# Ledger of designs, part 10: designed miniproteins, single chains

Each design is a single chain, and the fold is of that chain. pLDDT is the mean over its residues in the fold that is shown.

## One batch from the design tools (miniprotein)

Design m325
Fold by ESMFold2-Fast:
Structure m325 (fold): chain A 56 residues (1-56)
Amino acid sequence: MDTPEEIEKARQEARERARAGTVDEILALMDEVSAGDDSASNRAKGQALVEEALAR
């Protein structure tokens, strides 16, 4: 069970990595999220990565 703290941490880490990373690194992170479970934390990571990708 994901806590709100875990969800927010996952979102923040994904957003920060995507913002600092190259396009290849963002694609690798998206692949990692795609291979993960259907948890709220994993969904938050995916959403943050999509938002950062669309902002480029």
Scores: mean pLDDT 73

Design m326
Fold by ESMFold2-Fast:
Structure m326 (fold): chain A 75 residues (1-75)
Amino acid sequence: SAAALAAARAGDRSVFPALALGTFSPDPKTRLAAAEALAGAPRLPPWVVTQLRRALETETDPAVRAALERALARA
């Protein structure tokens, strides 16, 4: 959601568990939104980075993969 993206960009860490779970959603639109929100975060905790690497291992959608890679580049 736009609110989750804004919170992640502002560095609000309370959204990270929901966003990390979202990267494993069966809905690719939800996975993309979660990955984009995490890619906008100024700093990711190590446990989120671990979850993003795991998500990237199974992700086949090119847009979601690109967003996950951008999130990891900021970690």
Scores: mean pLDDT 78

Design m327
Fold by ESMFold2-Fast:
Structure m327 (fold): chain A 84 residues (1-84)
Amino acid sequence: MEEIEKKAKELGISQETLDEALEILQEVVSPEQALEYLGRILDSLLAEDRIHGKLSPEEANELLLRQARVVRHAQQALEEERRR
């Protein structure tokens, strides 16, 4: 958690956005998996920041929520496929 909070602060992501992303992910995966996905999304955003220049805090917050929703949608689609 400390590592995730540090990465979020580096990108200018608010605690509220971080909590919302965790809530979105926890709808489809366990709390432990949600933290893993959140960490991977933050790592991806940090890599983009290094390659393409610094993301604004507003852009970083929006991208985190968008990526969390993408993960939720993908997990829901997999669950639907398994319900054959």
Scores: mean pLDDT 78

Design m328
Fold by ESMFold2-Fast:
Structure m328 (fold): chain A 92 residues (1-92)
Amino acid sequence: SIPPGEFDFDVYFGDHLLGKGRGVVRRPDRDGVVDAARDAVAQALGIPADSLEFVLSSMSPPPRPGESFVIEGDVKFKDGRVMKLKIEGVRL
């Protein structure tokens, strides 16, 4: 699980950087991580967070401050598109 706190996020499709942002993980459980990942992807793509679903596939061990972590998942859009995305974060 990712600990609660502030994080810098980079969102990738394959090796292509889609966007960057800062986010907050509010809960260390799976749902809290999924909510933070959904919000990060929505910010990177410039779309509303309620326009997509994030399905968590894998996650790095919990990072210490200054350490990086990786979250991978499938993003499902309202139009039926599915994209496999990778989120790289750094714990602030």
Scores: mean pLDDT 78

Design m329
Fold by ESMFold2-Fast:
Structure m329 (fold): chain A 67 residues (1-67)
Amino acid sequence: MGPSTTADLEVDGEVVGRLEISSDGRATITVTDPATGETTTTVVPATPEAVGRAVEEALARARRARE
């Protein structure tokens, strides 16, 4: 197993998901809907543009679910 970097994704101080960047050039974004318990996983290339876009979309979905 290669080393990975992991960061928690938060909305209003609550952890709603996780970002994991793998050394093999992949980024995995996981977000859990607190209302349903459903988990959405997105895998993108570990480029700053792709990761930034996927994280923004994941956070937007988490915020919408709390509305």
Scores: mean pLDDT 75

Design m330
Fold by ESMFold2-Fast:
Structure m330 (fold): chain A 99 residues (1-99)
Amino acid sequence: AKAAELVKELQAWAESSDLSDKEKALLAFEKKAKLLNELGEMEIEIEYSKDLKKIKIKLTLPYSTTEEEIEAIKEGLKRIGEELGIEIELTISRAPPPP
């Protein structure tokens, strides 16, 4: 319920925003990452450099995540970094298997 409300607010904000495409993409990514962290779907740690030219992202994904899915996430974030003109350092790990 609360997750759906947050998504609705993010959609309304995005539709009314006069931000540049680059700024919209960066903020959309940041808000998406924060939402996923709040939902407990994955653990996300994001660190920005002072000049915003470099972002460090640490992801802990579900144990069931495949190597192909991990590679797709890496390539997707690399492309976003290239489009925004920022360097993304990505560290990915899997959660341990259930007992």
Scores: mean pLDDT 59

Design m331
Fold by ESMFold2-Fast:
Structure m331 (fold): chain A 80 residues (1-80)
Amino acid sequence: SNLEKGKKYYEQGMKAYRAGDYETAAELFKKSADYFEKSGDLANAARSYFLASQAYEDAGKTEEAEKWRKKALELADKVL
């Protein structure tokens, strides 16, 4: 299911992030968020977009980090 794919990519993103592979982690977290959005799980989608933002920031990609932080906050606002 889309929910299971979201969880799988989230786990892969966390592994990449712990390995210091920040750009790969950001792409995996974005993929995770896309699948969570498709499943209607906006809370986990927001979480994954926030983690993508953090990974981009750690990679030195400030503009990308700001973009995905904004996306995470917009989704979190719909859940809160």
Scores: mean pLDDT 88

Design m332
Fold by ESMFold2-Fast:
Structure m332 (fold): chain A 68 residues (1-68)
Amino acid sequence: MDAQIEQLVEEAAAYLRKQGVSEEEVEKARREMRERLTELARAGASPVDMLREAARFAKERAEEFRRK
């Protein structure tokens, strides 16, 4: 489970960097995503649910950063 969460976090970080998000914001997003995915895993979420949440989170953070 931890390996999958780390993989999703790293993929999201790479995506955010390509979108021009700063390293400080990328690190903050990594922490928030890791916490959210860990919470979902504890609640019994499936790997598919975690993948979908990670993708949605990364997209929302990129959009939020671009608007600021």
Scores: mean pLDDT 79

Design m333
Fold by ESMFold2-Fast:
Structure m333 (fold): chain A 88 residues (1-88)
Amino acid sequence: MAEKIRAELARELAALTEETEAALAAARSEAERVAIEREAVERAARLLAEALRRLAAVADEEEKRALEERLARLEALAAEELAALAAA
C-alpha cells in the first residue's frame, strides 16, 4: 500500500511538472505565468497533503508521528507560499 501511494504521488508530480512547463512556455503575459505558477503550487500542495495522510494511515506509530509532523510542516509552507503569491 505505502509503495503504491508513493509511486502514484511520483507519477502525479511528474505529470504536473510537465503540464506546468508546457503552460509556462505557452504563456504570453506575466499575469498568465503567475496564474500558472499559483495553480501548480496549489495542486502540488494538495497532492502532497493527500499522499502523506494516506501514508500515515498505513504506517506504524513511529512512522505515523514523523509523517504527521512532515504533513503539518508542508501544509504551513504551502499556505505561506500561496499567501505570498496572493500578495504579489
Scores: mean pLDDT 74

Design m334
Fold by ESMFold2-Fast:
Structure m334 (fold): chain A 56 residues (1-56)
Amino acid sequence: MTPEEEYERLLAQLTPDQRELAERVFKVLKKHPNATPESMRRAIRAVRAQAEAAAA
């Protein structure tokens, strides 16, 4: 799964507040000149971990 596909899948599982934050973070990372697939995957994992901690 690409980072983009994993990100879209993650968004479907988030609350509105978490989704807004995730979208802002991912948008910034995507625009960053040094953004790598690895850094994007790391950010997705961090958002997911925070979402699980907040929702569970």
Scores: mean pLDDT 68

Design m335
Fold by ESMFold2-Fast:
Structure m335 (fold): chain A 98 residues (1-98)
Amino acid sequence: SLEDRVRELLGRVLTLLRKAIEAMKAGNKEETIKYAQEALKVIDELIELVKDDPRLVEIANRFKQLAEELIKNPDIDVEEAEQRLLEIAREVTRYLAE
């Protein structure tokens, strides 16, 4: 279903961005950029799929902003990046709770 596909793509974005932040913690800029780029591809697919859902588009755009920042500035504060991901993850949880 569309709902199952949305849940799958949201899960993939969260997993990839968590991997990007773990790579940042390890000081691995190359892996950080790699996972953030993979997340952007999934985010673009999600935005196209949910273009008629303004709340989910807003969530997807927040993921996109974080992923683009990790690619542009992999020396960003790790705690700040992690906090941003946690805030978006909470919004995903609220969205999926009906």
Scores: mean pLDDT 88

Design m336
Fold by ESMFold2-Fast:
Structure m336 (fold): chain A 97 residues (1-97)
Amino acid sequence: EELKKKLEEIEKKEEELIETIKKLAERWIKLTPDEEKQKRIKELAERMIEAIRKGDLAEFEKIAKEMAELTGEEDLMKLLVEKFKKLQEEKEKLLKE
Protein backbone atom coordinates (compact mmCIF):
# COMPACT_ATOMS: atom_id res chain seq x y z
CA GLU A 1 0.00 0.00 0.00
CA GLU A 2 2.75 2.51 0.95
CA LEU A 3 4.86 1.40 -2.06
CA LYS A 4 1.80 1.78 -4.34
CA LYS A 5 1.16 5.33 -3.07
CA LYS A 6 4.81 6.34 -3.68
CA LEU A 7 4.69 4.87 -7.22
CA GLU A 8 1.46 6.82 -7.90
CA GLU A 9 3.22 10.04 -6.78
CA ILE A 10 6.10 9.34 -9.22
CA GLU A 11 3.59 8.58 -12.03
CA LYS A 12 1.86 11.91 -11.30
CA LYS A 13 5.23 13.72 -11.62
CA GLU A 14 5.89 11.85 -14.90
CA GLU A 15 2.50 13.08 -16.23
CA GLU A 16 3.40 16.65 -15.14
CA LEU A 17 6.67 16.34 -17.10
CA ILE A 18 4.70 15.09 -20.14
CA GLU A 19 2.34 18.11 -19.89
CA THR A 20 5.36 20.45 -19.65
CA ILE A 21 6.83 18.94 -22.86
CA LYS A 22 3.44 19.25 -24.66
CA LYS A 23 3.12 22.94 -23.70
CA LEU A 24 6.72 23.72 -24.70
CA ALA A 25 6.32 21.96 -28.07
CA GLU A 26 3.03 23.85 -28.77
CA ARG A 27 4.76 27.16 -27.95
CA TRP A 28 7.80 26.41 -30.17
CA ILE A 29 5.57 25.26 -33.06
CA LYS A 30 3.49 28.47 -32.78
CA LEU A 31 6.66 30.63 -32.85
CA THR A 32 8.27 28.72 -35.77
CA PRO A 33 7.30 29.76 -39.36
CA ASP A 34 9.12 26.77 -40.95
CA GLU A 35 6.70 23.85 -41.50
CA GLU A 36 9.51 21.24 -41.62
CA LYS A 37 10.88 22.53 -38.29
CA GLN A 38 7.33 22.49 -36.81
CA LYS A 39 6.93 18.84 -37.91
CA ARG A 40 10.33 17.92 -36.41
CA ILE A 41 9.49 19.60 -33.05
CA LYS A 42 6.18 17.65 -32.94
CA GLU A 43 7.93 14.33 -33.74
CA LEU A 44 10.66 14.90 -31.12
CA ALA A 45 8.10 15.91 -28.45
CA GLU A 46 6.04 12.74 -29.16
CA ARG A 47 9.22 10.60 -28.91
CA MET A 48 10.20 12.30 -25.60
CA ILE A 49 6.73 11.55 -24.18
CA GLU A 50 7.00 7.90 -25.33
CA ALA A 51 10.46 7.63 -23.69
CA ILE A 52 8.98 8.89 -20.37
CA ARG A 53 6.12 6.34 -20.59
CA LYS A 54 8.63 3.53 -21.30
CA GLY A 55 11.14 4.70 -18.64
CA ASP A 56 13.83 5.01 -21.34
CA LEU A 57 16.24 7.62 -19.98
CA ALA A 58 18.89 7.00 -22.70
CA GLU A 59 16.37 7.64 -25.52
CA PHE A 60 15.00 10.70 -23.65
CA GLU A 61 18.53 12.17 -23.34
CA LYS A 62 19.20 11.54 -27.05
CA ILE A 63 15.93 13.20 -28.16
CA ALA A 64 16.44 16.10 -25.70
CA LYS A 65 19.81 16.85 -27.38
CA GLU A 66 18.11 16.89 -30.80
CA MET A 67 15.36 19.18 -29.46
CA ALA A 68 17.98 21.50 -27.89
CA GLU A 69 19.80 21.77 -31.26
CA LEU A 70 16.50 22.47 -33.04
CA THR A 71 15.09 25.03 -30.53
CA GLY A 72 18.31 26.48 -28.96
CA GLU A 73 16.89 25.64 -25.48
CA GLU A 74 19.92 23.68 -24.19
CA ASP A 75 19.54 24.67 -20.50
CA LEU A 76 15.82 23.87 -20.51
CA MET A 77 16.44 20.45 -22.12
CA LYS A 78 19.14 19.69 -19.53
CA LEU A 79 16.65 20.60 -16.77
CA LEU A 80 14.01 18.24 -18.22
CA VAL A 81 16.60 15.41 -18.50
CA GLU A 82 17.64 15.92 -14.84
CA LYS A 83 13.97 15.89 -13.73
CA PHE A 84 13.28 12.63 -15.59
CA LYS A 85 16.56 11.07 -14.34
CA LYS A 86 15.57 11.88 -10.73
CA LEU A 87 12.12 10.30 -11.23
CA GLN A 88 13.70 7.14 -12.72
CA GLU A 89 16.17 6.90 -9.79
CA GLU A 90 13.29 7.28 -7.26
CA LYS A 91 11.27 4.59 -9.10
CA GLU A 92 14.24 2.17 -9.21
CA LYS A 93 14.87 2.69 -5.47
CA LEU A 94 11.22 1.88 -4.65
CA LEU A 95 11.26 -1.27 -6.82
CA LYS A 96 14.35 -2.57 -4.92
CA GLU A 97 12.37 -2.47 -1.64
Scores: mean pLDDT 84

Design m337
Fold by ESMFold2-Fast:
Structure m337 (fold): chain A 94 residues (1-94)
Amino acid sequence: SIEEMIEAFRAKLEEMIARGASFGEILRTFAAMAADAAVEYKEDPEKMEELLERLREIARELADRRGWSEAQRAQLEAVLERIETMGRALSAEA
C-alpha cells in the first residue's frame, strides 16, 4: 500500500540520518526509492498522484527537520520535479 511504502521511506531516511549519511547519499536514496515506487503505481494514475503528493510532503518535512540550505532544497526540488515528470509519463503509457 502507499501507506506502507511511505512508512518504509520514512524508516530508511531516519536510518540514514542516524548513521550520519551525507546530503548527497540521502538525496540519491530518496530518488531511487521514489523511482521504484513510481514504477509500482504506473498503471494507476490516481494512486500515482497520491504517491507524488506524499513524496513531496516527506521531502519538505525532511528539509525542514534537517535545516537544509536554499541550495540543498533547490537540489531536492529538482529531484522531485524529475520524479513527478517520470511518474506522469509512466501513467500516460499505462
Scores: mean pLDDT 81

Design m338
Fold by ESMFold2-Fast:
Structure m338 (fold): chain A 81 residues (1-81)
Amino acid sequence: SKIQEILTHLSKFIPTLTPEKIEEILAIKDKAKRVKLLADILKVPEEVAKKILEADTPEEAAKIVVDHEVEEGIELIKKVT
């Protein structure tokens, strides 16, 4: 499935997204619960997790993760500068 391809691709870069966690996410049929579980595993807001699951390609999903990490880093710098 598209979601499985996205999660498998992301697991190459995100160690907390284990094969067992991917299987757990894929077993969930409710989209909202799937978003919440992914958000908890990745430690990102539900809005970001939703965008990841709605991505058209694994590469697009990876960009969403990177863009979020960059924004978090910028906000952290603003708070300490």
Scores: mean pLDDT 81

Design m339
Fold by ESMFold2-Fast:
Structure m339 (fold): chain A 81 residues (1-81)
Amino acid sequence: GEEAAELLREGGRTGDEEKFRRGVELARRLAEQGDQEGVRQAGKGALEGVKEAENLRGVLLGTAAALSVMGDALEAGLPPQ
């Protein structure tokens, strides 16, 4: 979970498409494995990346990552508690 969170945070902060891509892929794998905590951490990382974004590309990538992770969480049927 932490690796996906860090990749998405850095991808959003710097606008690094490769880190964004790797983070999104890891978050999807975590959702496929039922790792609810890992998916939540990835989502937090994506939002922190948007918050810390150094450029518009970072804002766009971080926002896309947050939506992707949220979609994965919903599809995986993560309970509200």
Scores: mean pLDDT 79

Design m340
Fold by ESMFold2-Fast:
Structure m340 (fold): chain A 80 residues (1-80)
Amino acid sequence: RRLSAITRALKEVLGLSDDEAFEIATEALEKAQKKYPNKLPTPEEVAREVGEILKEKYGLSDEQAERVTEAVRKALEEAA
């Protein structure tokens, strides 16, 4: 459910393909899990990882990354 929620949010906000959105969502969940190995990462923690990936690997501005981070956070809260 979390993976599909992130994937949909990325597609809606950035117009990414299914494959691109899935890759980013998977990497963000893996990074969040590595930072918090003893618990399920929160929507805020996962959304932060998405923002970092988009800024570092995809060249988004801080403003663009914050917009995507907010959409991902809301999607994850709704999926919980």
Scores: mean pLDDT 78

Design m341
Fold by ESMFold2-Fast:
Structure m341 (fold): chain A 103 residues (1-103)
Amino acid sequence: VNLTDLDEEIKVLEEFKELVKNKDFDGLKKLAEEAAKKGLPIGLILMNIIVQNGEIDLDQFREDLETLFNLPKTKNLVETLEAVIEKLKKIKEKLEELKKKLK
C-alpha cells in the first residue's frame, strides 16, 4: 500500500462521512466518481453499488464496508465510516513505523 494513496483514502472517507451526515448524496456521488478515477478503493466500492443498483444504496455500502474491513455490525453508515477511518489510520501508523525501521 502506497502511503500517499492511504492518505487520500482517509481524506475521502472523512469527506464521505460529512456528506452522509448532511444528506448530500449528489456530493457523495461526485466525490465517489473522482475517487474511483484515482483508483481509490472506497470510490470503486461506492461506484460499483451505484452502477449495480441504479442509485446510492447506503445500507449496502455499510454492509460491504463492514464485510471488507472485518468490522462488527454498526448502527449506521456514519459509524461504519468512522470505524474504517480508524482502521486505516492505524494501518498508516504501523506502515510509517515499519518504514522508519527499514531505514
Scores: mean pLDDT 80

Design m342
Fold by ESMFold2-Fast:
Structure m342 (fold): chain A 65 residues (1-65)
Amino acid sequence: MSATEVAARTAAANESLGFDEEHILRSIAMAARALGLSEEAVRAVLEAPSVEEALAIVREAERAA
C-alpha cells in the first residue's frame, strides 16, 4: 500500500467520522511520517490550507521519491 493510498484512506475515514480538518491533517501527516516520507513533506501537510492540498502534497512527495 502506497503512502498516497494510506493518506487518502486515512482522510476518508476521519472525514466519515466527522473529525475536523485540523485532526484530518494531523492524521495524514502521521501516516506520511510512518510510511517514510520526508520531514519536509510531513511539515507541508501540517501547514496545508485544506485536506485536498495535503493529499496533493503526499502524492507529489511519493512521485518525487
Scores: mean pLDDT 79

Design m343
Fold by ESMFold2-Fast:
Structure m343 (fold): chain A 65 residues (1-65)
Amino acid sequence: MGEGEGEYKGVRAHAVVTDDSIEVRVTGRGSRRQKRRAALIAAMRAVLNALKEKRAAAEAARRAA
């Protein structure tokens, strides 16, 4: 599972990547355009963070052994 946040002109979005889906929640005041931009940024960051965490966990496990 990975999480990411996006922000565009005061609109905040939080994305969660699961095994079969990506869920994005948008909070704050703004137009649909601003919310769409924030959501896209959050979703992309969530995917990148999921991959990054997998690599960091593997490295930590290797050092702990």
Scores: mean pLDDT 77

Design m344
Fold by ESMFold2-Fast:
Structure m344 (fold): chain A 82 residues (1-82)
Amino acid sequence: VEATASKFVTAEAGEHTVTLTFTAPASGTYTVTSTVLNMRTGEVRVASTETLTLAAGETVTVDVTFTAPERGQYVVTAKATQ
């Protein structure tokens, strides 16, 4: 079982925090992997991996902190897998 949330951001060089929200489709323990895609380079970096125990229909907010190496466009994604 999976849930995914993503947000497109335009960021200056430096540290940024992006807040993503998703709803758990089923109860259980999820591994949440957050990634940041640099749209200019196509580079994907893993920002964080965490484990959450969620109830079905529970809405979760995940803060993803990443360092942008340059000004540009980024896609921040949080994927929860059970």
Scores: mean pLDDT 83

Design m345
Fold by ESMFold2-Fast:
Structure m345 (fold): chain A 68 residues (1-68)
Amino acid sequence: GMMPMVDVTFASDGPLNRVAVEGLVRLGGGEVVSLTPTRVTVRLPAHTDVAALAEVLSALSGARVTVV
């Protein structure tokens, strides 16, 4: 069956690693909807571990990334 998609927004206390955001989202079967230096909205499969993705983005950006 078709996988349902959800829109998720991440906020960061510092600049996001744009290349890491675009690469990880694409690898996870999603797409970037909007991207600013400190905020990104992505469309992801509904079963995606959003907390794990936020942790990886925090590590790769050197900033605290949280789900809004």
Scores: mean pLDDT 83

Design m346
Fold by ESMFold2-Fast:
Structure m346 (fold): chain A 69 residues (1-69)
Amino acid sequence: MEEEKRRKELEEEEQKKNKQESIDLLNQASDEPDSQKALELQQQAKPGLTEQAKAGREAARELARQLEE
C-alpha cells in the first residue's frame, strides 16, 4: 500500500513540474519582445496545460470586454 502512495506523490510532483515548465514558457513568451521567439516558446508549452492557459486568457479577455461595455 505504501508503494501506491509514493508513486502517486512522484507523479504529482512530475505533473506539477511539467505544469510549471509550461507556465514558465508562457510567461517567457509574454515577456519576450520578439514575436517570433514568443511564438516558439508558446509552441514548446505542453498541449494539455496550454489548453488550460488558453481558457484562462479567453475568460480574462471576455471579462475585460464586459467591463468596457
Scores: mean pLDDT 60

Design m347
Fold by ESMFold2-Fast:
Structure m347 (fold): chain A 86 residues (1-86)
Amino acid sequence: MEKRIKMAREDVETMRRLYEEKGKELSEKDRERMEEYVRRGEEALKEMEENKDNEEIVREKFRELMSSMGGVVLLLAKMLIDKKAA
């Protein structure tokens, strides 16, 4: 369980870093969308840390965090495709 929470912290830190470094290269709408995904990931991590002794909650919130990470990755992929097409 603690290993999963550690991975979740690293993932959220990565999402925040990607937003700070690459967010300026996104459209305003896609930047706002990425910020929302980062916020949701941070909320999921907080709930995992508050419920660390409940494996079912930790698993559920980890899935929510992974979904948020997927959103960030898709926005970055869209940005790279748009740049290649231009």
Scores: mean pLDDT 82

Design m348
Fold by ESMFold2-Fast:
Formats: sequence, C-alpha cells, structure tokens
Structure m348 (fold): chain A 97 residues (1-97)
Amino acid sequence: MVEALKAKGQAIRDAEVEAALEELRAKLAAGEPTFVLEIEEGTSEAEALGRVAAWAAALEELNLLEKLEEVGGKLETEEKDGEKYFKEAHAEFRLLP
C-alpha cells in the first residue's frame, strides 16, 4: 500500500513537472520580457510546495534557474482549520542577460 502511494505520488509529480515545462516553453516562445508564475486561490500549502518544486525542476531542466530575476509578486495566505491556503500567490520574473 505505502509503496503504491509513493509510486503514484512520483507519477503525479512528474506530470506536474511536464506541465510546468510546457507552460515555460510557451512563455519563452512568445518572447515575453517577463512572465508570471501563479498558484491558484484556495491551493493548500502542501499542494503549493509541490507546484513550486515542479517549477524549480522545469527551470533547472531549461537551464533558466540561475537566469531568473524576481521583479514582482504577491503572497497572501489564509488559515482554515489549522491548514494554510493561498489566497493570492504570484511571482513575476525576467530573464537575466
């Protein structure tokens, strides 16, 4: 049971990394001077950490992790029943020259 859950968790993580890669490639292909990475309102802290990890992995694969500069963003969370959820979370980045 535990091993099956770990395997399923890994597959979900890999799918999120692929989704982040496609999103980043699309933004780069559009020639945007900056791009925004968002976490949807109502996302739990655990889900948000997974999404941020997927974005970091995608940025590393594209060799962009060291070329990104954060130029703006907002982070607002709320707590419900002892669990944190994102109310507003976005970060705007530009590519370093």
Scores: mean pLDDT 69

Design m349
Fold by ESMFold2-Fast:
Structure m349 (fold): chain A 65 residues (1-65)
Amino acid sequence: MLEVELPDDLPEEIRRQAREVGELVERQRALEDDPTASPEELARAAAELDAQIARLVELLDRHRS
C-alpha cells in the first residue's frame, strides 16, 4: 500500500511529474540501502524529492481547481 498510482485521466504534465517523483523515491531508497552514502548525499536527495513532490502537489491542485 506504499505504491502511488495515478488516475488515467490526469494530464501528461502531471503524469510526467509523478514519474519523476517515483524515480527520486527509488534513488532515495537506493541511497538509504547504501552504507557508503554520505549524510549530505542523503539530505540532498531528500530535498530534491521534497521539491518535486511540492511541484506535483501544485500541479494536482491546479488540475482539481
Scores: mean pLDDT 77

Design m350
Fold by ESMFold2-Fast:
Structure m350 (fold): chain A 79 residues (1-79)
Amino acid sequence: KKRVILVGNSQENLDKMAKVLVEKGYDVVFAVTKGLYNDSEGWKNLYARAEVITEEEFVQRFGEKVLEGKYVPYKFPKK
């Protein structure tokens, strides 16, 4: 599966993005708000094969309308 790290402007948008990507067969290994993104630099070696998907890149790939839906929190799997 394609492994991805999500960077979003809010937890609501991160939860919406994660649900769509998991449904499309992506493995969402980490999700972080833009303000905490620098803290994720320490994880690059653990997730060397992970693609970083920002909120802007997500909208480019899947369209803005996906983020307009009702907010439902997403629980990330803990390994």
Scores: mean pLDDT 66

Design m351
Fold by ESMFold2-Fast:
Structure m351 (fold): chain A 91 residues (1-91)
Amino acid sequence: MTREQEAAFIKERLEILKEKIETMKPSEITDEIEKRAAELEKKGVTVKVSDEELRQWIKETLDLHLKYLEPQMTEEQLAHAREVQEQLVAE
């Protein structure tokens, strides 16, 4: 898989998460992501994106996952997860 194909997948995954993470079951979100990934791969969809924009999309994806898990985590676990997340994105 090329970087441009990975970028297209990450962008589409982020859009699905933004729309559905609060309203759909995790299994249904996963199914939608997998279906969209298969469609993108079949069509050979690519996206030209800077490393900075790609990092931003990854950060937003991680932020949404963290927000989704937040009701199940303690404040200490959330603080630790956010610290790790910031370290991964800051490079």
Scores: mean pLDDT 71

Design m352
Fold by ESMFold2-Fast:
Structure m352 (fold): chain A 72 residues (1-72)
Amino acid sequence: SAEDFLREITGLSDEDIARYAARLEADPRDVDAEDALMTLYRIANPDASDEEFAALRDRIRTEFGLPPAPQP
């Protein structure tokens, strides 16, 4: 399930995952839900690198059938 996948790759709480997993299952292009998950991951992992965040976002997008996140 989307919740199991997101829990596996982010290590976030079931409560946080459930909220945003439902939104991404309904609309994989929900960038606000994606941003919220990434924000929660950053808060939970303050020592994580920008490369780790970029890789995590790309993995989430790939699993929901989206292209890689646009780079500036």
Scores: mean pLDDT 77

Design m353
Fold by ESMFold2-Fast:
Structure m353 (fold): chain A 102 residues (1-102)
Amino acid sequence: AAYSPAELEELQKHWREQVARQREELDRLEAELRARGEMTPELRELLALLRESLDKLEAAIDKGPEAIKAALQEVYAALVELLRRLGAPEEEIEAAERTRAA
């Protein structure tokens, strides 16, 4: 079904807030990795790719729901790669994979 103008505006507001939260979490993660001496060139590249995918998602918000869905798939794909590299629990990786598939 097509979104009403009000529903589309709420959807766009929601995703702008999610992008802002994800950027704050990435800034925190990067600071923690640097503080622990765990930052590698590979992790730096994965963080950069995830930040780029968030920039694409933000640009997609104004283009509508299908563009948001496509950009979200890129964000979750980059997140899964980062989580695997960090040795995150399998449950966290599986949760991110399920969100990407939905």
Scores: mean pLDDT 79

Design m354
Fold by ESMFold2-Fast:
Structure m354 (fold): chain A 100 residues (1-100)
Amino acid sequence: SLEEKLKEDIINDLKKYRELVEEAVAAGDRQRILDILDLFIENLEKYREYAKKHGLEKLQKTLDEIIEEVRRTKAALEAGADPSLALETLDRIIEKVKEL
């Protein structure tokens, strides 16, 4: 289905962002983590718009929830939270999308 294909595309992108974040965490580069999260939010918003256009209401709701979770994680990192929080958030989001 269209929903299953879009879900797979989102999971594949999530895994790529997780790898980029893991590399930035290993480098101790907090600014790079923040920049990656900003790019990730932009891409999630594009998926949300596509889900909305095609009436995929459950996927749209889940995308709204994960966008908000990523925004909260970004704010926490800006406030000095441990960079590993970004990886924990991405792992949780990947599971949430897989369970759709």
Scores: mean pLDDT 88

Design m355
Fold by ESMFold2-Fast:
Structure m355 (fold): chain A 94 residues (1-94)
Amino acid sequence: MKEELAKRLVEESGVPEEVAELLAQGTLAVVYQHLQDPDLDIEAALRTVATHVKAANPALTDEQAEKALEVALEFIKEHEEELRKAAAEEAARG
């Protein structure tokens, strides 16, 4: 998942591979936290990831950062659905 998101970020946002990997890691951490704490504000957590990415790469343009966030948000929506399916399958098993 992390590698797949990082690849997509590079291809769609034009961010460097190291930036894409950092953003992908942060995105997966947000999704994982949301599963453990349903009250977690995904938008607020994602904003923190955006701030961290920009701080680590001050040469990154606002347009690149915005595009990367959109890609990450889209992945979160798809990833959350898949995680819910996995949880439902585990419940059905036992």
Scores: mean pLDDT 71

Design m356
Fold by ESMFold2-Fast:
Structure m356 (fold): chain A 87 residues (1-87)
Amino acid sequence: SMAEKLKEVEELAAEAEKLFEELVEDVRAYADGEKSEKNKKAAEVAKQVLEILKPVIEQVKATGEAPLDLIIEQLKKAKELLEKYKK
């Protein structure tokens, strides 16, 4: 159960990281003066992804740890948002 949850975290994190790398390219283009609606939306989505992950960071700061179920839930939300942007 715990080993399966850790594997799910690793797989979700890897998938989210790959999608976030694509988003970051559009954010960089926006910063470099390519002010398209797509690139502007990339910057907004990047901020929303950080907000989704914030409860995990806050839990770690408060208690020194975060439940795997919370990490899985927030990673799934981040991945869904990133996949929606890619379309």
Scores: mean pLDDT 81

Design m357
Fold by ESMFold2-Fast:
Parts: sequence; C-alpha cells; structure tokens
Structure m357 (fold): chain A 92 residues (1-92)
Amino acid sequence: LKEAQEHAARALEAAEAGDAEAALEHLEKAIEAVKAAKEKYPFAEEALNKALEHAEKAREALEAGDLEAAVEHVKEAQKYLLEAQAIVEEKE
C-alpha cells in the first residue's frame, strides 16, 4: 500500500512538471502496487478499486497528452489510497 502511495506521489510530481513519460512510469508502478494491495487487503477492496479506476483514467489521460486531466485523476487516486490506508490501519 505505501509503495502505491509513493509511486502515485511521484507520478503527480512528474505530471505537474510536464514530464508525461516519468508520470506514466510511476503511475504504472502505482497501478501494480494497488493490484498487489487488493490481494493482501480484500477488506479495503472498495477503496482500492476506486484508486485503481482513477489511476487507469490518469494513465489514459497521459497517453492522450492531457496532463491536466491526468493530474486530477492522480489526486483522486491518492485520496482513495489514503482511505484504503486508514481501513488497513484500523484492521491491523
């Protein structure tokens, strides 16, 4: 989960700097980390699915060259990753 949050933060930083290639690389790593977190934390699946949905929309926006839409979707993904972290901490 922390790995997904760290990669999402780096994707946001890169997208805000206009570096679509770096943003996409970090976003792909965040997506894989979210998928791994879903397997480990099935009780946080709803929040993780929403994070994944927004991360995938951010990826589509980056591939289309829409950096503004990508930034907004990465921020939404970060919001749901924080929600998932709160759920995980409550259970552990």
Scores: mean pLDDT 81

Design m358
Fold by ESMFold2-Fast:
Structure m358 (fold): chain A 75 residues (1-75)
Amino acid sequence: SPSASDALAEAAAYAREQARALEASSPEGMKLYLEAADLLERALEALQAGDSRTALELMVEAGRKIQEARRIAEE
């Protein structure tokens, strides 16, 4: 749906913004947010192609990368 596509695009943009914020302080956290952004962009492409299963799998993987980035930022 358009709202789901918009949400994925916004989530990917947010992940890239978080990566930029971590550039100087946490290169590892930056890398994980960039990987999450790529996964979310690929999830958007899968969703637009009608492959909801692949989109969900990519979203779950992106979520794991974001959680790992947050854990590293707390250390």
Scores: mean pLDDT 86

Design m359
Fold by ESMFold2-Fast:
Structure m359 (fold): chain A 66 residues (1-66)
Amino acid sequence: SEGNEDLRSLTQTVRDMTDITAQARASSPAKGAELLAARKEKSTRGGEQLNELLNERLQKLLEELS
């Protein structure tokens, strides 16, 4: 369960980014630019979540080796 919620959250972020990209392509140029900016923000947050997940897994590996 540990990390499972993080993976679900990251997967949802990717889906949201895909949906925003589709909406941007279907929108006016001005609206599309706003949607792409929102997509970039979600990408940054997804990267932070992934980094925390990797740090948690690394800590567990270090505990197993100790």
Scores: mean pLDDT 70

